# Designed miniproteins, single chains, continued (5): the designs that were tried, part 75

Each design is a single chain, and the fold is of that chain. pLDDT is the mean over its residues in the fold that is shown.

## One batch from the design tools (miniprotein)

Design m18760
Fold by ESMFold2-Fast:
Structure m18760 (fold): chain A 67 residues (1-67)
Amino acid sequence: SLEEEKKKLIEEIENLSDEEFQAVMDYLRKYYGIEIESKEDLIKFVEKYEGALDVVRGAIETVRALR
């Protein structure tokens, strides 16, 4: 379900290292013009906007694939 997918993504955001989180913020700013300053703001963004799920998941997958 969408609710279960959001829960899993929120858990993954909480488990990002500081380095991974900075890279995710940089990715979202560069490719989508989305400015996020904290994990709390990123979680709120995912909860507020249905389209945010795919964008944020893609950013995390890209960051982790480059490590």
Scores: mean pLDDT 83

Design m18761
Fold by ESMFold2-Fast:
Structure m18761 (fold): chain A 62 residues (1-62)
Amino acid sequence: PVPQNRDLSDEELAEMTKKIVERFDKNPNPSEEEIEELAKELGVHPEVVRAYFEGLRLGREL
């Protein structure tokens, strides 16, 4: 099943943000496959992960 709608708790959101930042620190230009894998691990849509990476690249915090 494809998770389309998931309401994230503050704890899950914080953990998601930490993992995204760690991934960005190691590789700020991840492939589409890496974004999809991370999204699957976090239980969110790949677009959410991509948006966070884009925000980090623009020097925006959260």
Scores: mean pLDDT 70

Design m18762
Fold by ESMFold2-Fast:
Structure m18762 (fold): chain A 90 residues (1-90)
Amino acid sequence: LAETTERALELVRRAKEALEEGDAEKALRLLEEAARLAEAAGDTGSARSIRAALEKVRKYIEEGDYEGALKVLEELAEALDRRLRYLRAR
């Protein structure tokens, strides 16, 4: 679980970097990969959060609001980081 959360967090951070570089398509692919990893691991909570963020990011990109998309990714990364710290504190 912790390893899967760490990998998902890494993918979300890479998605943020891709958006910062203007590569929206790469960012969306990385988010989709993160969601699939969480789903495969049975982490339904993280999978739902990542899928919800993916939908919001896609909508912001369609509207040309890259700042809004980046904020969604930042909040998602923070949530996954807090989850990872909690899992590792055992």
Scores: mean pLDDT 83

Design m18763
Fold by ESMFold2-Fast:
Structure m18763 (fold): chain A 70 residues (1-70)
Amino acid sequence: MEELEELIEKPKKKIEEIRKNPKEKEEYERLREELKELLELAELSGVERLREQAEENLRELEELEKEAEK
């Protein structure tokens, strides 16, 4: 699948950046939408690696959001 590595790597990098430097709600919302889109794509394509990565990143993002937006 084209862009598969980018689809996996980009969210990981964003999560790492947010972990180091908490962001405004706008950044979290944007990344959350991207991750939800990846989950839907993984569900439709059956790419297990993409699903696992999207779920993991979404969980990490939720934890970071809770710390920053509580």
Scores: mean pLDDT 72

Design m18764
Fold by ESMFold2-Fast:
Structure m18764 (fold): chain A 57 residues (1-57)
Amino acid sequence: SEKLKKEALELEIEASLYRMKSSIYRLMGDEKKAEEYEKKAEEYLRKAEELLKKAKE
């Protein structure tokens, strides 16, 4: 499904933004927030992968 591919791309973009936020907080010395945003990025990437798999069905 083309719609699922677009949704997956949007989730990948959001994951990239969360990784950027994680890097910023790490530079600020806030390792707890950095880890939280890194986990969010990983969750969004997982959801994107699942949508891409469904798009092939």
Scores: mean pLDDT 85

Design m18765
Fold by ESMFold2-Fast:
Structure m18765 (fold): chain A 92 residues (1-92)
Amino acid sequence: SEEERIELLRKLAEEAGITVSEVYQLLQLAKAVEEGDEEKVDELIKRMGGYENTLELLKKVLEAAEKLNIPEELIERLKKAIEYIEKKIKEK
């Protein structure tokens, strides 16, 4: 439900020590990486302050998700997004 989705975003934001808006953007980024939408990925990374800042925020959300026993599918999505960004940083 929408209420359950909003509550999930709030719990992740509180545990990660970032804003609900940042969690929402990072989850959209992880989905765009999964879908291979490179244009959407680049736009979101630019909005989030670049590759290195986005990577640090993703790592915080992943740690929060693991502590909160979030569904494995979301954890795997976050891990793949982290791997994608780490590769892009190394290719600079």
Scores: mean pLDDT 85

Design m18767
Fold by ESMFold2-Fast:
Structure m18767 (fold): chain A 101 residues (1-101)
Amino acid sequence: MKKLLELAEEYVKEHPDDPRAWAALGVYYLEKGEYDKAIEYFEKAIELDPENASAWTLLGEAYLKKGEYEKAIEYFQKALEIDPNNETAKRLLEEAKKKLE
């Protein structure tokens, strides 16, 4: 959605030190199918806040969509280490493991 990109870009401009701002921009590119760009922005969010389980989950999802299943598994496991009750990370971890079978 065009409006989502504009909001994410404005949020990053106003809050360049907020990991949520970078994660929002990453989500836009993830939904657009630009996985390498999404990864760059999620990595930026994690650099600012390495305890952000949601950012680790989103990074894993980007790698899962690229077909890099081993990396996806590592990042989902990291998200669950931070937040063991993250249902999205649990579901996507199971999906990634099934892709390796």
Scores: mean pLDDT 84

Design m18768
Fold by ESMFold2-Fast:
Structure m18768 (fold): chain A 99 residues (1-99)
Amino acid sequence: KEKEAVEKAFDLVLEGIDKASEYVKQGKRDEARKALQEAVDESLKILEEAGLTDVAKRVRQLGETALAALDDPENAQIDLDVIKALVEIMRVETLKGLE
């Protein structure tokens, strides 16, 4: 139950970051922001409905950091790649904690 929520929520965030990165490459900053915000919001809903409030808080903080990265277009792609790696690490650590 909790593992499924974590997997789905983190997959959505990772997909949102990838989609935002592609929009950044195209110069579509508003579309990048929208795609990332929608992915983060859906992820948070899944985690909060599963009662994983601490995980949701951490995802919200990473999402805010990723959205802020889009405000620096020169570094946005590199920053998103770093944030994606951090999200993947958090996913592994969160799933391990549920074992």
Scores: mean pLDDT 85

Design m18769
Fold by ESMFold2-Fast:
Structure m18769 (fold): chain A 102 residues (1-102)
Amino acid sequence: SEVKEKIINILKALGDYFIRLAEEAGAPQELIDEIRKLTEEAINKIKSAKTKEEMYNVIDETRKKLLEIADKLPEDYRDEVKMAIDTAYNIIKKLIDEEEKK
């Protein structure tokens, strides 16, 4: 699915950006590994999703977990990461809505 490929690319970009900011913030390796693992799990779940509802559930749960990790960062990085997460989430939801038209 072209839409799934776009969602996966956004998730990869978000994960890479979050890891970069976490590294700049001096986050422990365990936190960086958690971001990477969560991103990989989300990508695999999107690949396996058969319905629009399943894709929404993956994205909603992933957003919640990423925001919990972002709360562990210093304030200066936390707000930037949360904005990136919400921006990516809104784009992905629009892409999921458009999947039904193909």
Scores: mean pLDDT 86

Design m18770
Fold by ESMFold2-Fast:
Structure m18770 (fold): chain A 117 residues (1-117)
Amino acid sequence: SEELRRKAEELLEQAEEQARRAEELARQIDKYDKAVGEKIREAVRLVREAIEAARRDPQEGILLLSQAFTALSEARDALNAAGAAQPEARELFSQAAETLSQLADLLSQAIGALAAL
């Protein structure tokens, strides 16, 4: 259906915007924990690859978006663990974790929309 395709495209565009924000936050986090910043950037890279794949082939897109979702969850867990050791950067780490959670929710919704095509 055209409605489901439009919904999927809108969700992928929102995911691209959140991925950009996550990458910006990762660069700020590098000053406190470079390994966590790198883990966030790797998850964002997987998100971008998944979005491109989803635009070409919905089935390949679903697979890669699911992998990106796992990478975002792992990055968020690492971020939350590292944040406990960085009280001076608590707001930054919390904002990054929230951004990754919002991005993961968008990927989950996009997977659902693509699966319904």
Scores: mean pLDDT 89

Design m18771
Fold by ESMFold2-Fast:
Structure m18771 (fold): chain A 64 residues (1-64)
Amino acid sequence: SLEELVEEALSTLPVPEEERERWRERLLELVEAYRRGLGLSLEDAVRVATLELEIDLEAERKRA
């Protein structure tokens, strides 16, 4: 399911526990964008969104 895939993806990323809700919302937004924008399957959308989120996380750490 979407919820299971999202939770699994978040567990592979270095997301601080106190910010987990924020990054979960971000991941869900990216998954929806890829599914609606590019017509990707749920699994492919989650995979691509997770890669983008990883890049966003690294960028925020370097800017902080």
Scores: mean pLDDT 80

Design m18772
Fold by ESMFold2-Fast:
Structure m18772 (fold): chain A 82 residues (1-82)
Amino acid sequence: SKKFEDLKKLGLIIAEELKDIKISTEAAAEAGKNAAEAALEAGLTPEQAVEVAETFLRHLEELGAISPEQAEAGIEAAKETA
């Protein structure tokens, strides 16, 4: 859906803005949870909400803002939230 695609794109834009900030594992987990909650509130399915959070966190990882382990922590938090 357009809403699902738009939220993924918004996540990528936000990740670009955050790339120069040192993000802790706790902050990555909170970010994953918040992304999933926002997607659910927007009317996305639990599966789509997790994908929005994963897309955002993996892009932060690609930009060097977080480690793979921090991205995994955020994705786990998103799955628990959804």
Scores: mean pLDDT 85

Design m18773
Fold by ESMFold2-Fast:
Structure m18773 (fold): chain A 82 residues (1-82)
Amino acid sequence: KRLEELEEEIKRLEEEIKKIEERMEEIEKELKELEKQPLSKEKLEKEMELGVEMVELAVKLTVAKREIKKLKEEKKKLLEEE
């Protein structure tokens, strides 16, 4: 049941993408709050941590979106072949 496997994998990746997007939104909110604070070592350290996490999440998001696209194309081909 390759079609069932593809649907399960697509669903898992879609859930992963949602979690990544939610975390990115949280980081954006934290960065906006930090921006209101005066310049300090703690602020700079937190901004660097959040910046690194954002880059890591952006990479994961790109990979997951690419994989979903590939799986959806494979699913479409299987449906066309019947």
Scores: mean pLDDT 82

Design m18774
Fold by ESMFold2-Fast:
Structure m18774 (fold): chain A 58 residues (1-58)
Amino acid sequence: MKKLEEERKRMEELVKNKSKDEDLAEEAAKAIVEEFPDKITFEEAKEKLLKQLKEEKE
């Protein structure tokens, strides 16, 4: 019997939720970088989008 299983499941659920937001942010960031490669870095765009998504949730 492993209590780690419970923690693992909880962690996986949290990771799934964050992965979705990160996926959306990456997709949008790629589009932004493609439009303005010189103006915005992919990493910067992704971080901004991730922050916006989190703020929309709360």
Scores: mean pLDDT 68

Design m18775
Fold by ESMFold2-Fast:
Structure m18775 (fold): chain A 86 residues (1-86)
Amino acid sequence: VGQIAGLATAGDLEQARRLAEESGSADDFYALGRVYARQGDYEKAVEYYQKAIELEPSPGFYRALADAYRKLGKYDEAQEYFKKAE
């Protein structure tokens, strides 16, 4: 078991993906999405936030997904998911 939130390189992303797949937890997919968002890969961030939401709907996950959509310029989708975060 490792810390996903601290990872910042391509090798670290590979390890984070393995850990998320092994655990199958919403929190690990959410952490992986945050790593992609920090690297500016908002499309991958959306993908992993969506996987986290499918496992466990959470206001925090909806808010993160909304922020990623905003970064992609998809403001209508961002607004919809911010409303779901309430």
Scores: mean pLDDT 76

Design m18776
Fold by ESMFold2-Fast:
Structure m18776 (fold): chain A 73 residues (1-73)
Amino acid sequence: MSEEELEKEVRLTLLHIQAVIAKKAGDYETAVKYYEEILKIDPNNKVAWRDLAEAYEMLGDTEKAEEYRKKAE
């Protein structure tokens, strides 16, 4: 793995950990921000799309939740 690829993988791992911590703490607004950053780096991350959909559902944005749940398929 190149240095660039390694840095990307480390960043994705840290962002995912922070997103999960925020979500478990009930801070869905912060969780959304971390999942959006993950998806900027890895737009095919189905786990991030699924968790982002759940976070929007908890925030009451059912339209975005349904849209992003579809992207997680």
Scores: mean pLDDT 82

Design m18777
Fold by ESMFold2-Fast:
Structure m18777 (fold): chain A 105 residues (1-105)
Amino acid sequence: SPLREEAIAALDRSIARLEELLSDPNMTKEQAIAALEETIRELEKLYEKFKDVDPELASLLQTLIDAVRGALARVRATDNPEEIKRILEDLVHLLRVARDYLREL
């Protein structure tokens, strides 16, 4: 499905962005926030495109948007770099599970 492939590509971009930050020992809280906000924007754009065409895919995207927003709130609430790293690692794991689910449909 072209829509499913577009969703997979967006998840791959988001995963790569977060993994690049996680590989940087000098990652800042501001960089983490910016990456999460960009991920929300990309997923919301896909949600608006898919909501009337593929409601099941749109529902999955909404669940992922909510998860990224939760991660963003947690990052904003802490100044501990190790906590920020754990939040991003947990989110990357969730995004990989969602991507792999879409690939196997």
Scores: mean pLDDT 91

Design m18778
Fold by ESMFold2-Fast:
Structure m18778 (fold): chain A 112 residues (1-112)
Amino acid sequence: SEEADRLADEALEVLRDMARHGYEEAIKRGSPEALRVVAALTRVGQPPDLKPLPIEPSPEAVEAARRALEIFNSDKPFDEQLAELDRLAAETSPEGAAVVRLIKKLLERSRA
């Protein structure tokens, strides 16, 4: 959805702000909705340089993150991974869809 894509873009900016301005400033500047999206991702796939966020994501968003990371880490062709992520985003909650769209954006960047 357009809303899920917007939240994924805001969540990607939170991740960029962590790299540029540090963790505490990114938490201060991020919207609560974008911070919940990043929190869901960090509950299941902890990047080595990210601390757990002090905000609670929905269980549906955490499950969406887990399933999306399984797709991200699969040996499937890129087009098939994108199609599976699009299907997962359609089947989950609005917050979970934003998490899936964030992981899709990260996958696209990794293949650049």
Scores: mean pLDDT 82

Design m18779
Fold by ESMFold2-Fast:
Structure m18779 (fold): chain A 99 residues (1-99)
Amino acid sequence: SLDRPRVLSEGELTIYEGPDGSKVLEKGKAEVRETPDGLLEIVFKETGKRYRIFPVSVRKLDEKTAEIDAIVETEDGKLYPARIILENGEIKAIYLLKP
């Protein structure tokens, strides 16, 4: 994708505050896009809220599951360390970590 974002998946996604998933910040149908520069963007379809993802490292946990350490940028420009859970190559959950 050199000229426009490429849609990778669409499905239910949950964003949590903190590492344990005790607080849901956002949940709903989201589109995962790859931007032309190779970054990921999440767009929640009902609200239009967007999150930019800067992957740092990827760890394969098993045949179906991987974990991404990333920086997530919210629409207000705030940056959060994050853990992202992939299942079968699709993003299922994002945990926003605060210092």
Scores: mean pLDDT 80

Design m18780
Fold by ESMFold2-Fast:
Structure m18780 (fold): chain A 68 residues (1-68)
Amino acid sequence: MRAEIEELKEELLRLGRTHAAAGGDVAGSAASAESIVAAADELLAAGVPEAEVRERLRAALAGFRASL
């Protein structure tokens, strides 16, 4: 479970960085990806189950990809 969460976090940050590096909006796409990752870490710290955090990250990643 945790490995899947870390993989999703890395993919979100990678997409944000790639978009920014290709001339994208560093304040928009990269910051959005970082905000999603930070929110997931806060949920884990608050005791939200890893399975729920994983599903939220997976949905957020799909939405982020669709918005690009």
Scores: mean pLDDT 72

Design m18781
Fold by ESMFold2-Fast:
Structure m18781 (fold): chain A 56 residues (1-56)
Amino acid sequence: VVLSPEALALLEELERRTGRRYSEAAKRQMAAIADKDGDGVVDAAEFREGVLPILE
């Protein structure tokens, strides 16, 4: 599972807001949560709707 460049930018914004740094394992877990349909790609909208509301 991979994060699109736009989803990675959103993750970096989240890291700035939370003051946290996410490990590769944590990023994979976030991608798995956001990749609800299992297509192997997480775009910015999917990340915003699936992960950001839970974490922020």
Scores: mean pLDDT 71

Design m18782
Fold by ESMFold2-Fast:
Structure m18782 (fold): chain A 68 residues (1-68)
Amino acid sequence: SHALEQEMLRLVTETMERLRTASPEEQAALLDELRARLDEVVARMPAEQQPGWRAAVDRALATLRAEA
């Protein structure tokens, strides 16, 4: 669903903004929170699309951790 994709993008964008001023300890907690929230959005997607979205979530979190 386009709406679920938009929700995921919003969650990533909001977390990126919060990471800019966060301490290293806060960054770890924010990324864990983002993972959990993105996993919930993926679970609401069609089952056939979930593996692809799960891989995209893993890549996005790896990128955010590298930039933090």
Scores: mean pLDDT 82

Design m18783
Fold by ESMFold2-Fast:
Structure m18783 (fold): chain A 70 residues (1-70)
Amino acid sequence: SSLEEELRKRIENLEKGAELLEKAGLTDEAQKVRELVRKAREALEKGDLEEAKRYIDEAEQLFEQAVKKA
């Protein structure tokens, strides 16, 4: 579905975001983003698009807060 493709693209963006956080020395925040991405991937594999979206939304919020506080 188009939603599944959108969620997978958002996961790829978050993986790149976690790498940027790690390079900035925000290691704990990078690990939290990666954990949420892992949970989102697991939800996608189970076909639970709502659960996957929730984890992705949480990871994106965490990334935004980490960047603002850096």
Scores: mean pLDDT 88

Design m18784
Fold by ESMFold2-Fast:
Structure m18784 (fold): chain A 61 residues (1-61)
Amino acid sequence: NAQELADKIREHLQAAIDAVKAGNREEARKHVSEALKLEGITDEEVVDSTLGVLEVYAKER
């Protein structure tokens, strides 16, 4: 079910943004990793790159 998958990914990405804003990078990384895992992505370089993009986005408010 594509809608359920999309909703779970959105929930994890929102939690990652909230964790970045709270200064909890470790929690943010776990949520990014779980969101990417739902898409079949387990590459640590992709996880770190995605977290970097979210950190910039969170700082832009």
Scores: mean pLDDT 81

Design m18785
Fold by ESMFold2-Fast:
Structure m18785 (fold): chain A 67 residues (1-67)
Amino acid sequence: MELEKKLEELEKRMREAIANGDVDALRQIIDELGKLAEEAMKRNDLELYQKAVELIDEARRALGRLR
């Protein structure tokens, strides 16, 4: 599924951004994950929505640690 593949790519990019301390990339990834979560909700895909929200929380926590 397209949204599931996008979620996997965003998770990979998030891990790389955290490893590199790339704050700007993390902010962009959070925005993209938010859009994916909205799309998942519109399609009633609760599993994808929950995964996207969990990744957003993880990215936000990583931003806090980098500051």
Scores: mean pLDDT 82

Design m18786
Fold by ESMFold2-Fast:
Structure m18786 (fold): chain A 62 residues (1-62)
Amino acid sequence: LPAATVARIEAALAEVLGEPLSEPELVRRVAERAGVSQATATRYIRRLFEEEPERVAELIAG
């Protein structure tokens, strides 16, 4: 993904991770806020949670 697209997805994810949402709802909100498809959001979110859990913790912490 382009760096600008990654930045938008991560910003959207950081905003949404503070809410008690199911995975499908999380993906939907991130996709809408980042301006990407749900498939793109799903692939990036899953990769991030599997390969970069430290980054997920940083996004939650703000």
Scores: mean pLDDT 76

Design m18787
Fold by ESMFold2-Fast:
Structure m18787 (fold): chain A 75 residues (1-75)
Amino acid sequence: MEEKRKELREKARELATEAAIYAQVAGNYDLAKESYDLYLKAMKAVDEGDFETAERYIKKLEELLKQAKALADSA
């Protein structure tokens, strides 16, 4: 159980950090805010033991990171 929490927290932190960096490079503050909001939701779900919800938010962070990278590359 605790190993799963550590894994999900680590993934959420890494994805949110990268997404925020690329969003800032792109000058898209809405994406930076969205990455932080998704991170908080993922962390709350992990803390509550709702791993299905946590994994859904992590997947959204992965999608947001792809969008942020594309925008940064085109900026």
Scores: mean pLDDT 83

Design m18788
Fold by ESMFold2-Fast:
Structure m18788 (fold): chain A 73 residues (1-73)
Amino acid sequence: MIPKASPEQVEEMRRAVRELREEAIEAIERGDLKTAAQLATGLGMLGIAAAVEGDEETAEEAMRAMREIEELL
């Protein structure tokens, strides 16, 4: 398995996953379910992109975050 991204890029992508997850939770808390659903979709897309690049850890984190948000909707 060859991660095509640099360690810094991997860290930034993982940060993006966490930020999207937190924004989705905030959207749910304020009753903005449409924004939360859009952010969950974004997490899924990010997870697919990470998997394609061979970053399995980021892909798993993104997919887990997406499922957590979907369960709260």
Scores: mean pLDDT 79

Design m18789
Fold by ESMFold2-Fast:
Structure m18789 (fold): chain A 80 residues (1-80)
Amino acid sequence: SMEELLKKAKEYLEEIKRLYEEILKETDEDKQMELVSRMQDILGEVRRITNLGNNDPELVKILDEMQKILDDALDAIEKK
């Protein structure tokens, strides 16, 4: 159902936010790459959820927010 897809996407958004905070604190480059890899896996899964939801506008907004957080995480790593 759409309700279950939205709930799952929101749960993944909170996980992405936690991973971002972890990246900001992480000084080990290998661990930073593992955290980024996990973020990328989550984005792939939420893309699948968004497709199953026929590109519902709320799902698309969540996906866009997640992409921005990933971009911010990559920028933060480059500045270390």
Scores: mean pLDDT 88

Design m18790
Fold by ESMFold2-Fast:
Structure m18790 (fold): chain A 76 residues (1-76)
Amino acid sequence: SKEEEHKKILTAIGLAIRTMGLMFQAERDGVLSQEELEEARRLIRQGLEYMNQGDYDKAIELLERAIEIVERALRR
């Protein structure tokens, strides 16, 4: 439904904002390894590309994976 579509869009936007904030914090604090930084950046780029294509389900999945990497590094 249109209501379900709007909820997915808002979820994807919220995850993108959260991912950006966490990434900024992790890069500032220098907690990401080179491999984690490259993987998180790749996932964020792909997630944003899927948002641009209207594929919010894939965007959400990729942004959640990026968040897991960044949050794990911040908890070390």
Scores: mean pLDDT 88

Design m18791
Fold by ESMFold2-Fast:
Structure m18791 (fold): chain A 68 residues (1-68)
Amino acid sequence: ELAELRRRLDELLQQIEQARQNKDSQKLAALGKEFDALSAQFASLGDDALAARAAQLSAQARQLSQKY
């Protein structure tokens, strides 16, 4: 459950770095939505710190999507 979401977070962190290097705005926008979903899931489990981290990554992915 929580461990599964943490593994998903790590996976998405690798994907955002690849999308950033490739300037893939569509992938970055999709990653923003995935991080938003993770933030909501962490919040529902009571992990406010991981929820905030995922929300920050969502914002970062969306900003990078707009730059490219």
Scores: mean pLDDT 82

Design m18792
Fold by ESMFold2-Fast:
Structure m18792 (fold): chain A 82 residues (1-82)
Amino acid sequence: SKAEELLAKAEEALAAAQAALAAGDYEGALAAAKEAVKAAREALKVATTKEEILKAIGLMLAGIGLALEAALKLGDLSAAAV
């Protein structure tokens, strides 16, 4: 489904954000985390099952958390806004 495709995109972006953060690439981590939140938010708009909705919310929260961590490392909390 379209939701499944967007959820997969969010998972890929979240993995990229985690890898960038582990490598000390905080700017790259922030960008990837924002893409994860964006994809998860779009997935939530088209989600039709409880499983899809819960997964989208979970990925969105995880992405927000990584974006905040990356923004804190960069010293610009406003950069975490998505």
Scores: mean pLDDT 86

Design m18793
Fold by ESMFold2-Fast:
Structure m18793 (fold): chain A 149 residues (1-149)
Amino acid sequence: NPSEIRRQISDLMNRITELVLAGPDAAQMEEIRALLEEIEELSKELAENGDELTRKEGYLTLAIAVMLRAALERGVDALRRVLELIQESGPFDALLEMHREGILSEEEALEAARLMLLAGDASPELQEQVLEALRAGDLDRARELWENG
């Protein structure tokens, strides 16, 4: 049931936001990790099942979960920064800024970007061009390709 899975992902994301804003202790950081693991599994369920739109939603939420998990490993301030960037600029611009600030490794950035490109129905050629721009550190070119593809 895609609608129920979307509701569950939304509820889990709201709980993560609540915990991050409250300033989580060590036990609450482990709760956030468990919540992100659940979001990843639910997002995979959407990406593997349902119609084309449901699969695209699954790829996008999985990309966001990958970014948040990477930020969690850098600590609560990184996680708060990533949530702020996603809210202000959307997930792709947040990805570019997180990579620029060193919150995402190259491999984490490439994984999240590939999932976002799948969510956007990017052609194989556009996928290759964006990923190559990211590997080259050409974030302006990656943004241009994303906006015009």
Scores: mean pLDDT 86

Design m18794
Fold by ESMFold2-Fast:
Structure m18794 (fold): chain A 102 residues (1-102)
Amino acid sequence: MKEELKRLAIEAGLDEELAEELAELAVRAGISLEEFRTVLEAALGNPEARERLARRLGIPPEVLEGLLEGARTAAAIAGVAPGEELADIVRLLVEALAARRA
């Protein structure tokens, strides 16, 4: 599973080190391959993935969209590199999914 999660993250545009970190985080959080794919697609701006993720988190899709766009704007103002910005968003979403199960 970890290697499959890492491959999905690399395909989404993350470098190998960030992809490995996020794959390990997803494994520890008990995130499935399908959930991780949805997180990556939502972080990249897929509206259907954002709707599915918002439903799993128990929040309206517009709230999730506002949160993700706010995080993206904050990263741009702070001068965060695009790869780090994507990694930070994915990390936030994985942690949010884990928290909803606890």
Scores: mean pLDDT 80

